# Designs tried in a protein design run: designed miniproteins, single chains, continued (4). Part 67

Each design is a single chain, and the fold is of that chain. pLDDT is the mean over its residues in the fold that is shown.

## One batch from the design tools (miniprotein)

Design m14457
Fold by ESMFold2-Fast:
Structure m14457 (fold): chain A 87 residues (1-87)
Amino acid sequence: MKKYKLTDELKAFFKEVTGSDKDEITESELYQALLDYIEKNKLFDPENPAIVDLKNSPLGKIFGADKIDLSDVQKLDELLKKYAEEV
């Protein structure tokens, strides 16, 4: 199972959101934490639930993106790998 070491920026963000202080997580845990944040803050586009609006959110600033497509697993993986180092 792939493991990722979170960057300080992403670790601080997810600690605030999830209460977890883990610095190494699995790909599944990273993806689930992202989905939990999106669901809790109701960031899904009402017209297309696969699209997440990150505009003006802290997560949008971290990723440098105004929206992400959860159905585009490859682009999501590339984005997460930019802020989490595979170990």
Scores: mean pLDDT 70

Design m14458
Fold by ESMFold2-Fast:
Structure m14458 (fold): chain A 112 residues (1-112)
Amino acid sequence: DEERLLELAREIHERLEKGEMTPEFIGEMVERLAELLEVPESLVEEYKKKLKENENNQEKLRELRLEVLNSDDVTLVAAAKAAYELGYYDWAAALLMRIANRVLGRQAAEQS
């Protein structure tokens, strides 16, 4: 549902601008996006493993982040949910912001 995705993207953007990106809000948004985009739990578990294994390696985390940012919406949401479930709220918020920016902007330009 493209309209619901756009509504969620706007809510994320508004909360970020107000500085109201709480862990509770991040959790609500990753769950709603994961359900809307039918994100498989197996993909969430794969990203939880990747994040946890690389948590002390800044170069690997940067590489993983760039890979995720260039992936599809399902992968972005899976990574955001994985980060949230591991307590990496800043990482989850950053991924939610990138999803929102991609949905709100010119998707063809953002995917390039």
Scores: mean pLDDT 80

Design m14459
Fold by ESMFold2-Fast:
Structure m14459 (fold): chain A 72 residues (1-72)
Amino acid sequence: ADPVPDVPTVGEILREIKEKYVDKYPKLKEAIEKTGTLSAAVVDLHNDPETALEVSKILREAAADVRARRAA
């Protein structure tokens, strides 16, 4: 069997953000509409000092959610 990586992949984190956080964080939805993709929106918000802390929290929570889904 393929080894399950101990660290969540960027793709898994982005999927979790899309499913749980896009509807909860209006600035992320607006950034997606401006940039055209979730990945570009996350990068844009993470580089903005006003949103960087909120996006860092979302990324950490999404990574924890991926680990929880793997454990379930």
Scores: mean pLDDT 75

Design m14460
Fold by ESMFold2-Fast:
Structure m14460 (fold): chain A 61 residues (1-61)
Amino acid sequence: MERDELIEKVREEAKKLGLDDATIDSLVATVRDIYDRTGNLEEAREVAESILKTLKKLKEK
């Protein structure tokens, strides 16, 4: 998975959860920061999925 593909996937999943634009932008910035610091797309993906999973649980409650 390329960085831009990961960012787009994260953005789409966050939109499906009904998150506001500011929250989506913050999540995307976090994913970019992890990739820029580590060079590791897998780590960035795991962090993004963890955050989305937590937000999904909060929304469904």
Scores: mean pLDDT 77

Design m14461
Fold by ESMFold2-Fast:
Structure m14461 (fold): chain A 71 residues (1-71)
Amino acid sequence: DAREEALKRIEEAKKKIKAAREKLDKATTLEEIAKAIGDILAAIGDIIDAALVLRKEGVSKEEIDELLKVK
C-alpha cells in the first residue's frame, strides 16, 4: 500500500532529522555543520516525496500537515 509506505517514510525521515539535529548541536567544525545540514535536507526531501504520494492517494493537506508536525 503506497499510503502505508509513505507514512512509514515520513516517520523514518522525522527520526533522521532528530538524529541530524542532535549531531548539529554537537558540531564544532564547518565540515560537521555542513554534513548535519545535508542530512536534514535529504530527510526533508524524503518527506516531500512521501507527502506528494499521500496527496495522490487522496490524503488531505490538513492530515499531511499534522503528520509533518515535529514536537
Scores: mean pLDDT 80

Design m14463
Fold by ESMFold2-Fast:
Structure m14463 (fold): chain A 109 residues (1-109)
Amino acid sequence: AAAEEARREAHNARVNAAVKEAKKAVEAGKGREFAEESLARARELLAEARALLDSDPERALELAREAAAHVAAAATAAFELGDEKRLAEAEALGAEIAAVERAARAAIA
């Protein structure tokens, strides 16, 4: 549907914007702080999404998508810095977010 395509495009734009901000933070010498803050925000959003899965799965899906954008930003900053620990944390959190997105989509359907 056109609305689903528009949501997909909006999500891709959000992820691209987050990645661009991550690169700017690395260039400014603040990449590590940015990655840590992005991972912390993603964890908060993931916890909120999990809490809403049964009562508001559409809201849970939107929060999980926002968390995915923060994880993409953190992964970009960690990769640019060669920070293997934060890159691994971002990959693990990304997998958890993907599981919540699948659960939310199943609950909506």
Scores: mean pLDDT 86

Design m14464
Fold by ESMFold2-Fast:
Structure m14464 (fold): chain A 68 residues (1-68)
Amino acid sequence: SGKETLEKIKEELSKDPRIEAELVGDDTLIITVKDDVSTLIGLALRLIGDYPHLEVKLEGDKIIVRVK
């Protein structure tokens, strides 16, 4: 399910102490990287490539991942 995919992404990202990931409800994952725009953009592009069935958006200092 979409939620299970988001939980796996969150678990993988939690291995990097620079990255915070929060699951909101069953369909949205919010990702932040403190004061590192290049890492944030690189991560967003990687997620778009790896999970084409998910919606990935850059909103300021955050990446928002949603189940379509």
Scores: mean pLDDT 81

Design m14465
Fold by ESMFold2-Fast:
Structure m14465 (fold): chain A 74 residues (1-74)
Amino acid sequence: SMEELEKQVAELLSQKKYEEALELLERAIPTASPEELPTLRSLAQLLLKGLKDYNESEELIERAERLLEEITAR
């Protein structure tokens, strides 16, 4: 469910497990309904903020940016 995804992403971000959070969102977006896209966009923005604020991997930042572009294109 979307609520479970939100909880899992929040828990992973609190633990600084950014790659795992990114992988969850990457799996969710291709099958997301239009109603779910605003929530996924918010989660992806939160992930990108965390990656940038903590100077994480450039590869993960680029993946998160592509994820936001994919959501916006839908």
Scores: mean pLDDT 83

Design m14466
Fold by ESMFold2-Fast:
Structure m14466 (fold): chain A 75 residues (1-75)
Amino acid sequence: LEEEIKKLEEEIEKIKEEIKKLEEELKKLLEELKKAKPEEIPKLIGEILRLIGDIIELERELKELEKKLEELKAS
């Protein structure tokens, strides 16, 4: 049980790190969007939407792992 908790905590931490990396990339793209020429905007929006989608997927996975961790600690 304790080993399972530790493993989940490690997985949660790794996902949090991945989300932070994607958030940093998103910030860079948003900065580029502010200075973008009209012809560059569609490509940047596409990249931004992709990153947002990736972040949402990871946040969903994070919530599931946090729920499992809470259930294990409650037992």
Scores: mean pLDDT 84

Design m14467
Fold by ESMFold2-Fast:
Structure m14467 (fold): chain A 55 residues (1-55)
Amino acid sequence: MEAEVQAQKRAVVAEFNKRVDEAAKIEDVDKASEEVLKVGEEAMKKLAEIDQKAK
């Protein structure tokens, strides 16, 4: 992969991990799970967009 594409994907993964850590601080387990799923869906969409643009 181009270095720029790798950097963009790494940034998305870093943001995902940061948001998952923040969600883990939520005392309500159900709300924490919902936030993690939402963050995961957003990260997957961003990664797909990066891959599509790289083609």
Scores: mean pLDDT 78

Design m14468
Fold by ESMFold2-Fast:
Structure m14468 (fold): chain A 61 residues (1-61)
Amino acid sequence: MIGDIYRATEDQPARNDLELSLKKGDLVEVLAELGPHYLVVRSLETGEVGIVRKEGVERVE
């Protein structure tokens, strides 16, 4: 899971300063798991680090 690449399956607007805003199709690298619902990721589009919701991303094979 850590180091895996995930793709946004839907637009995810940032709800606070800790979250990343994602557009559908954006790629992110997983840096850490944050409980059952969130991941800490780096955006491959912008290089920015933040939190995203697990429900709106899928692992790229």
Scores: mean pLDDT 80

Design m14469
Fold by ESMFold2-Fast:
Structure m14469 (fold): chain A 60 residues (1-60)
Amino acid sequence: KPKTPEAEKHLQEGLKALEAGDLERAYDHFARAILADPTVKEAKELLAKLGEVLGSRPLP
């Protein structure tokens, strides 16, 4: 669980964006959550996975 209200807010907004299918918005919020509290393991893991999805396409 995030230690600061800012990190918690961004983690929750990121999760809502994921539920809506907005991966780019989710990535932004998880990045902001980590800037507010770098110990938020959940946000780090989701940010890493979203970075892989958004940063590259599957090989043909």
Scores: mean pLDDT 75

Design m14470
Fold by ESMFold2-Fast:
Structure m14470 (fold): chain A 79 residues (1-79)
Amino acid sequence: MEEDRRRFLREARILVAIAAAGPAGATVAEIARATGLSQSTVSRELRRLEAAGLVERVPADPPRYRLTEAGRTFAEAAL
């Protein structure tokens, strides 16, 4: 469906932005700027990607998000 496709494209853009940030990861604000999405949209999608095991939260202030091994494998194979 069109909504599922748009959600997938948002998730793909977020994963690409995090991958581009490298091993240090990216903040919600940095991802929002890179993708053109709102911070609230990024936060919601990050919770879903974290639940899926594709991203992990790094303890920092503000928190940073980086790709897991599964997330890197997914990005390399699917994106």
Scores: mean pLDDT 79

Design m14471
Fold by ESMFold2-Fast:
Structure m14471 (fold): chain A 60 residues (1-60)
Amino acid sequence: MGELYRALYDVEKKTPDVLELKKGDVLELLEEIDDVNVKAKSLKTGEVGIVPKYALEKLN
């Protein structure tokens, strides 16, 4: 498994590319897109999408 992160905040699906998250959800980092956003996979739902870096806490 890649780098694991936890959602610090609820993230709403505002566009199809955004990953919807609830606070406390665990994510696997897939790639860094830019200085603000990452592409991640929700371990809860298996969905892949874009998440803002400020909403994430590194676990490992």
Scores: mean pLDDT 80

Design m14473
Fold by ESMFold2-Fast:
Structure m14473 (fold): chain A 70 residues (1-70)
Amino acid sequence: HMRPTDAEILAVAASMYLALAKRAIENGDKETAKELAEEVLRISDEMAKLGYTEEAERFRKEAEEILKKA
C-alpha cells in the first residue's frame, strides 16, 4: 500500500527537524525548538501509520525530550 519513497522522505524530514530543534535548544531559541519538535511529532505519527512504528517511537521520544527542555 505505502511507497518506500514516502517513508524515506518522512524519516529524512524527521531527522533534519530533530537536529535543528536540538540546535535551537542549545542556542536558547525555545520557540523555534518547540515548533520543530512539534513537526517531528507530526512526522512520527505519519510514520507509525505507514507501519514504521519503531522509527516513529524513536523520533517521538526525541521530540518529547526537546519539548521538555524548551
Scores: mean pLDDT 81

Design m14474
Fold by ESMFold2-Fast:
Structure m14474 (fold): chain A 100 residues (1-100)
Amino acid sequence: MEEAIKELMEKLKLDKEKAELIVKLAENAEKLRKLYGEVKEEISEELKKKIKEIEERVKEIQEKIANGEVPSKEELEEEIEKIEKAIKELEKIKEEKEKK
């Protein structure tokens, strides 16, 4: 949403690229939570632990941002990549569950 990017840029004095990464992080975290809820009974304990660690890290990043402490672009990109990899793993499990 363009409005969320604009608000982040104005409040935190961020460039557009960094504001877009913050929004993308939040959107990917929400997508991960929804997928996890759909397939949580089919996933391994190792994958559950990885998802929990990702969720805790996203919460830490969001709390820092709320306090005006914006992470580096590299840190945001790394966390987004971890979330996207987890999403892909969960999507594969969901597809396997739906194949009968």
Scores: mean pLDDT 79

Design m14475
Fold by ESMFold2-Fast:
Structure m14475 (fold): chain A 62 residues (1-62)
Amino acid sequence: EREEELREALSREAEAFGKLIDAVMGVKYAKTEEERQKAIEDLDKYAAELNEASRRVDELVA
């Protein structure tokens, strides 16, 4: 059960990290100001999600 919780937490962290990378690429390759602004908003959102997911993993391995 603890191993399943850890696996789910790690999967969520990996997902959040992937979304963050996509948002970074969105900012880098945005062709309009509107696209860039949206990517920046996504970047902030996914950075927060990654921090929460990473904290959950740390709690489960501590």
Scores: mean pLDDT 81

Design m14476
Fold by ESMFold2-Fast:
Structure m14476 (fold): chain A 70 residues (1-70)
Amino acid sequence: PLEELAQEAEDVAERSTNPKARELFRKAADAIRQGNLDEAIKYLEEAAEVGDPNTARAARYLLEKVRELK
């Protein structure tokens, strides 16, 4: 499940046109793969605050999934 969630975060990063959101989603994916769920939550919370509604929705979806794994 961690790799599947990390891949989903990576896919969101690749589709993102916002450079800051892209970096945050990639960092979140890396943190998920390493099992650093608290770090992943931190990056996803930052992504939700970038100010783009599509980015915020994707970040909240991933946040819910990460929280379910803790």
Scores: mean pLDDT 82

Design m14477
Fold by ESMFold2-Fast:
Structure m14477 (fold): chain A 102 residues (1-102)
Amino acid sequence: MEELLELLRETLLDAYLGKLSEEEQRARARELYRRLLEAGARLTDSEQEFVDGLVALLQMLPDDPEWVLRTLKAYLERILPPELVPLVNALLDEILAEIRAL
């Protein structure tokens, strides 16, 4: 779980700061997909559909961080085990606060 939360945090902050190429965003998205499956997420998307969707969100993140993080929060709430939802929600709220402070 800590590895999933850390990867999610680093990916979102690095993407917001423009530190990730599209290929690096795709690599982070593939790793997030695997970590979500390991955490017991009920993914209905293929790996490719998930990666394409997440990369699109990461590319929008610098322009509309509030919408992107809200969209990601809603998506993760649908797929994650209920016990993990509060942890991920707290992380996404923390990331938004950090972005607003930049």
Scores: mean pLDDT 86

Design m14478
Fold by ESMFold2-Fast:
Structure m14478 (fold): chain A 87 residues (1-87)
Amino acid sequence: SERDELIKRLEKAKEYLEKKLEEAKKNNAPQEVIDKIEEAIRLVEEAIKLAKENEMTEETKKKIDELVDKALGYYLQAEDLWSKAKA
């Protein structure tokens, strides 16, 4: 179903972010980088919860998209901060 495929994609995004969080911690990334990745994970978890607990209405899809966009924003901020810290 559309809902099951969306949940599968969100779970993969979460796994990717969790691997990036592990890399950041292992490489002693600044706490700000770790915090941004953790916030991205939290937002993806909220999106997964919405997909699991709600009918896939256009309103629900929009809320999930907004959460995913915010998660991507936090992750890109984390990459930028960590790149600058490595310089």
Scores: mean pLDDT 89

Design m14479
Fold by ESMFold2-Fast:
Structure m14479 (fold): chain A 86 residues (1-86)
Amino acid sequence: SKEEIKKIAEEFANKLLDYVPPEYRFDVESYFKNIFIPKIENAKSAEEVEKALKDFVKYLEGRTTASKEEIDKIYKEYLEKIKSVL
């Protein structure tokens, strides 16, 4: 359901926020609240949901302490969770 997708997307974003250093916290939280969550809420297809997750990951480039491999692992884990409730 749409509510389950939103919940998983919020869990995804909150997990990634744990890897965001204090100097980027405000910018990333602003993106999460004002861009990412609205994209998930307004998504009309699985492709739009996946694109929102990819756009968030791309926004985190240079704004996270996690390696590209760690971020990709989290992305794949949460994408599979979302696909299971589509």
Scores: mean pLDDT 85

Design m14480
Fold by ESMFold2-Fast:
Structure m14480 (fold): chain A 80 residues (1-80)
Amino acid sequence: SFEEFLEKLKEILLKLGVPEEEVEKLVKKAEELSKTNSFSETIRKFLEEAEKLFDKLNVSGEQKVKFRDEVIKIYLEISS
């Protein structure tokens, strides 16, 4: 379910050390995107927003790649 996706997403962001306030903002953004976009388009736009935040927080390239891969993995598991 999309709720399961959001819960796993929150766990990954917290594990990366993203502040809880920023995690809540990103999760809310994903929810809002899902109301007007397909699931795949929601993920694409969400990953763009997350990358902008990660650049501001100086998250390493390795961590950004791992995050993207994990999000895509969860998306594929839920959409199957």
Scores: mean pLDDT 82

Design m14481
Fold by ESMFold2-Fast:
Structure m14481 (fold): chain A 72 residues (1-72)
Amino acid sequence: ALPSPEARAALLKGAQAASKGDYDTAIEYFEKALEIDPGSWAAHRLLANVYRAKGETQKADEYEAKADALEA
């Protein structure tokens, strides 16, 4: 199924925050997207990318593994 409009809006706002280097705000929006759509591989990948950009490699690896499991 396609993501809900609400989940998609959260992903877009998170991506905009990340593009400005506001990683904390990006994380909040991506976590909101996961609350709405827990199966979103896109939200897990975006969280992995943001945590990696922050240097939080352990969290990045965790979200990347979750995204890969959902995509398989």
Scores: mean pLDDT 81

Design m14482
Fold by ESMFold2-Fast:
Structure m14482 (fold): chain A 61 residues (1-61)
Amino acid sequence: MSLKEKARELAKKYNLGVSDEEIDKAIEEFKKNNYDFSKLKNISGELAGLVKEAYEKVKEE
């Protein structure tokens, strides 16, 4: 499963008020910065936490 797909799945599970576009943009910035979590501090904490959790879940597979 791709990181974007996992993040979207988790957003729906948590009933977060974030759009698929916001998730995709956050994932692209995360990938662009070589998966550097420190760069996610410029994104909302809730969205940053979602991206981090999705990344950890994808790493297990």
Scores: mean pLDDT 74

Design m14483
Fold by ESMFold2-Fast:
Structure m14483 (fold): chain A 95 residues (1-95)
Amino acid sequence: IQQAIDLINQGNYQQAVDIINQQISVDPSSDGYTVLGSAYYMQGNYDQAISYYNQSLSMDPNNSSAYSGLGMVYRGQGNYQTSDQYFQRSQQLRS
């Protein structure tokens, strides 16, 4: 997971997607789907990002990072009210 996050931060989104897909095929995880959502968000593919963040939440409804990801996507789309609700939920789950 951390290797894929590092690749996203370096702008190597396709390599991050490839690594996470390999990890998910062996051991599916909420965090794996969250990182996959983040890779698609960074590529500007908001529909895929939302899909993977929701898949993450289907596995773990308390994944604060997935809520933060949804907040970023909705902010990118100009939906500030929905964005604020997701960021607020993310903050509640970290405390």
Scores: mean pLDDT 81

Design m14484
Fold by ESMFold2-Fast:
Structure m14484 (fold): chain A 76 residues (1-76)
Amino acid sequence: MTIVDISSLPTSQSLRQQYDGARGSADIARSMGSSVSMRRAIDTLDDISTQADSAGDTDLSQQARDTADQFRRDLS
């Protein structure tokens, strides 16, 4: 499957854009009551957290982790 892969380099800016997208997807999934879609968004937020940590963006890493944890609580 084709994924939009236009980012030339992994940067804090591109990771923040991915974070905003994942947060939006999780919020939509929550409003729809879709546990499956919400779990997918949480997985994406966890991936962003890991990538941000590897890139040295500790603030974004923690932000993505905290957001994922909030959605996990809503899922339960």
Scores: mean pLDDT 76

Design m14485
Fold by ESMFold2-Fast:
Structure m14485 (fold): chain A 98 residues (1-98)
Amino acid sequence: SKEEKIQELVDKLRADLEKAETVDEMIASLRRYLEEVKKTFKDEDEFLEAVAHLLRVAGEILDRKLAGLSPQERDAVRARFRAEVTRLLAELFGAKPL
């Protein structure tokens, strides 16, 4: 089912992101699963739902990993992560639908 496929990708991404030590490693993992989403979901609504779930999980894990840092350090890492995610989405999807 759609829900089972999305959940499987989310679970795999979560496991990889928990092991990631750097933003670059998190972005590499996110790229892998976004490419899998592009390959798996041909329906635009299912695609957008899967992308939204992966991005939500990545943000949640980033925030947990940053919890021990100063506010200034957290803001700098979040800004870098957002810039890298924006670049990744443009590279993989551009402005074109599936």
Scores: mean pLDDT 84

Design m14486
Fold by ESMFold2-Fast:
Structure m14486 (fold): chain A 74 residues (1-74)
Amino acid sequence: MSEGAKEFLEEPKKLIEKGKEALKKGDKETAIKYFEEAKKLAELGLKVTPESPLRKEFEEWIKEAEKGLKEAKE
C-alpha cells in the first residue's frame, strides 16, 4: 500500500506545484525543469498503470505539466 507507490503517485502533483511556484517568482528555467520532471513521472505512471481510475489522474497531471511548460516557454 506504501513502499514508494504512494509517494510515486503524489510526486507529479508535488512537482507541478513547485513548477507553479517557480513561475510565480519569474524563474522560468526552474519551472520548466519541474514541469518536465512531473510530465516524465506522470507518463511513466500511466505506462505502468494498465486499466484503472488512477489512469485519468495521471492524464490530468500530464496535461497540467504541458500547460505549465507552454506558459513557462511563452
Scores: mean pLDDT 74

Design m14487
Fold by ESMFold2-Fast:
Structure m14487 (fold): chain A 70 residues (1-70)
Amino acid sequence: VDVLVAAGLSREEAERIAARTREYLRATLPEELAERLLSVYEEAARLKVAGKEIPEELIKEAEELEKEAE
């Protein structure tokens, strides 16, 4: 939520988008995997909003979790 607000969205819009994304992932993936993916995506988004490059390690972690979801 805070990441989306920092990206220029209103708090209401950010909360709505975050809730929908969370619900979609939880409905599609096992809860543990969904929560781990959400954590990685939120960390990557926070870095991007701060104008920093997303570390290769974080990208690798997301890829491994996505592969586990297949």
Scores: mean pLDDT 67

Design m14488
Fold by ESMFold2-Fast:
Structure m14488 (fold): chain A 68 residues (1-68)
Amino acid sequence: SAEMEALIAAFRAEAEARIAAIKDPDKRAQARDVYRQALRQMERARSVEQVRAIEAALRRHLDDLERE
């Protein structure tokens, strides 16, 4: 649990910083939506591996939004 909590805390800090850096308000709103969905999934995660998979999925979405 402590390991999962630490991963989630680090992930939240990274994701929020990345979202704040998105200058397009429509893309930023999309990023916030997928981020909220990721946080809901993390609340139901039962393993570090599940948390890492959710992190990876959100990072891919953020990469796509940041690109164009």
Scores: mean pLDDT 84

Design m14489
Fold by ESMFold2-Fast:
Structure m14489 (fold): chain A 94 residues (1-94)
Amino acid sequence: MKLVEEGEVLLIQGKYEEAIEKYEKALEKDPNNVNAWINLGEAYYLLGDYEKAAEYYEKALSLDPNDILALTNLARVYKKMGDEKKAKEYWEKV
């Protein structure tokens, strides 16, 4: 929990690589931490790595299929990747 909060502060500061390190450490302690997977995806999205962002949001959904943040973020990232069909599919689940 504290590592995720530290990572969120780093994201707000634009320190995306440092935020990723905090989230990775949180996931080493608890790989079922849905919020840490979502925040890791967000950090990669902000870095412009949409493929990794999608992978981490999909990991969050594998743990919680109804997570609204993961669903909306997957819709957003697929739209950035030009996959309008997948973007719409995830958006309609919200």
Scores: mean pLDDT 84

Design m14490
Fold by ESMFold2-Fast:
Structure m14490 (fold): chain A 58 residues (1-58)
Amino acid sequence: SLADRALAAARAAGSAAAAGAAMHELVKQNLGTPEGARRAAGAKDAAEGLAAAESAVR
C-alpha cells in the first residue's frame, strides 16, 4: 500500500542519517584494512536500498 511505502521511505531516511554519522567515524579509523573495505561495500548496498525505497514512494 502507499502507506507502507511511505513508512518505509521515512525509516530509510532516518537510517541514512545514522549511516552518514557512522561513515565519518570509519574514515577516522582505518579504511585501508580489509575490514574497512567490507564496511564500504555494505554501505553501498544500503545506499542503493534507501534510494529504491524513496523512488518506490514517488
Scores: mean pLDDT 58

Design m14491
Fold by ESMFold2-Fast:
Structure m14491 (fold): chain A 72 residues (1-72)
Amino acid sequence: SAEELEKKADELKGVNPEEAIRYYGQAAREATLAGDREKAVEFLRKAAEIAKSHGDEGTARVLERQAERLAA
């Protein structure tokens, strides 16, 4: 479930940020398939914040743009 993926990402964000980003991305995908666009946007924004805090501006920008398109 999206909730299980979110929990896994939360556990990993301080240990393995790259893995956390992947889990948040998967959670966003599951939320989108379930019709929960608001939750998907939240997951993408969380992933973008992790990418940005670890110096991956490119990944952060891609995730931010995905969240913005989904929120529109």
Scores: mean pLDDT 86

Design m14492
Fold by ESMFold2-Fast:
Structure m14492 (fold): chain A 68 residues (1-68)
Amino acid sequence: SSGEELQKALVEGGKAGKKGTLTFADGTVYNFDGSNATQFTGAALLLIGHEGQEATLKVGDEEVKGIA
């Protein structure tokens, strides 16, 4: 699923310590700097809370779009 692609990009970005943003169709924006695992948990909870919404993840210079 597209949500799996978003989660994969979050995991890879977090392991690389990259900064990024997760944006939802409702205007919710979550910022992360890759400094700790709590940011990962926060992003995952937002994906669950926005199930069925379009989401855009920007991490470094990469962009991933999908459905949460």
Scores: mean pLDDT 75

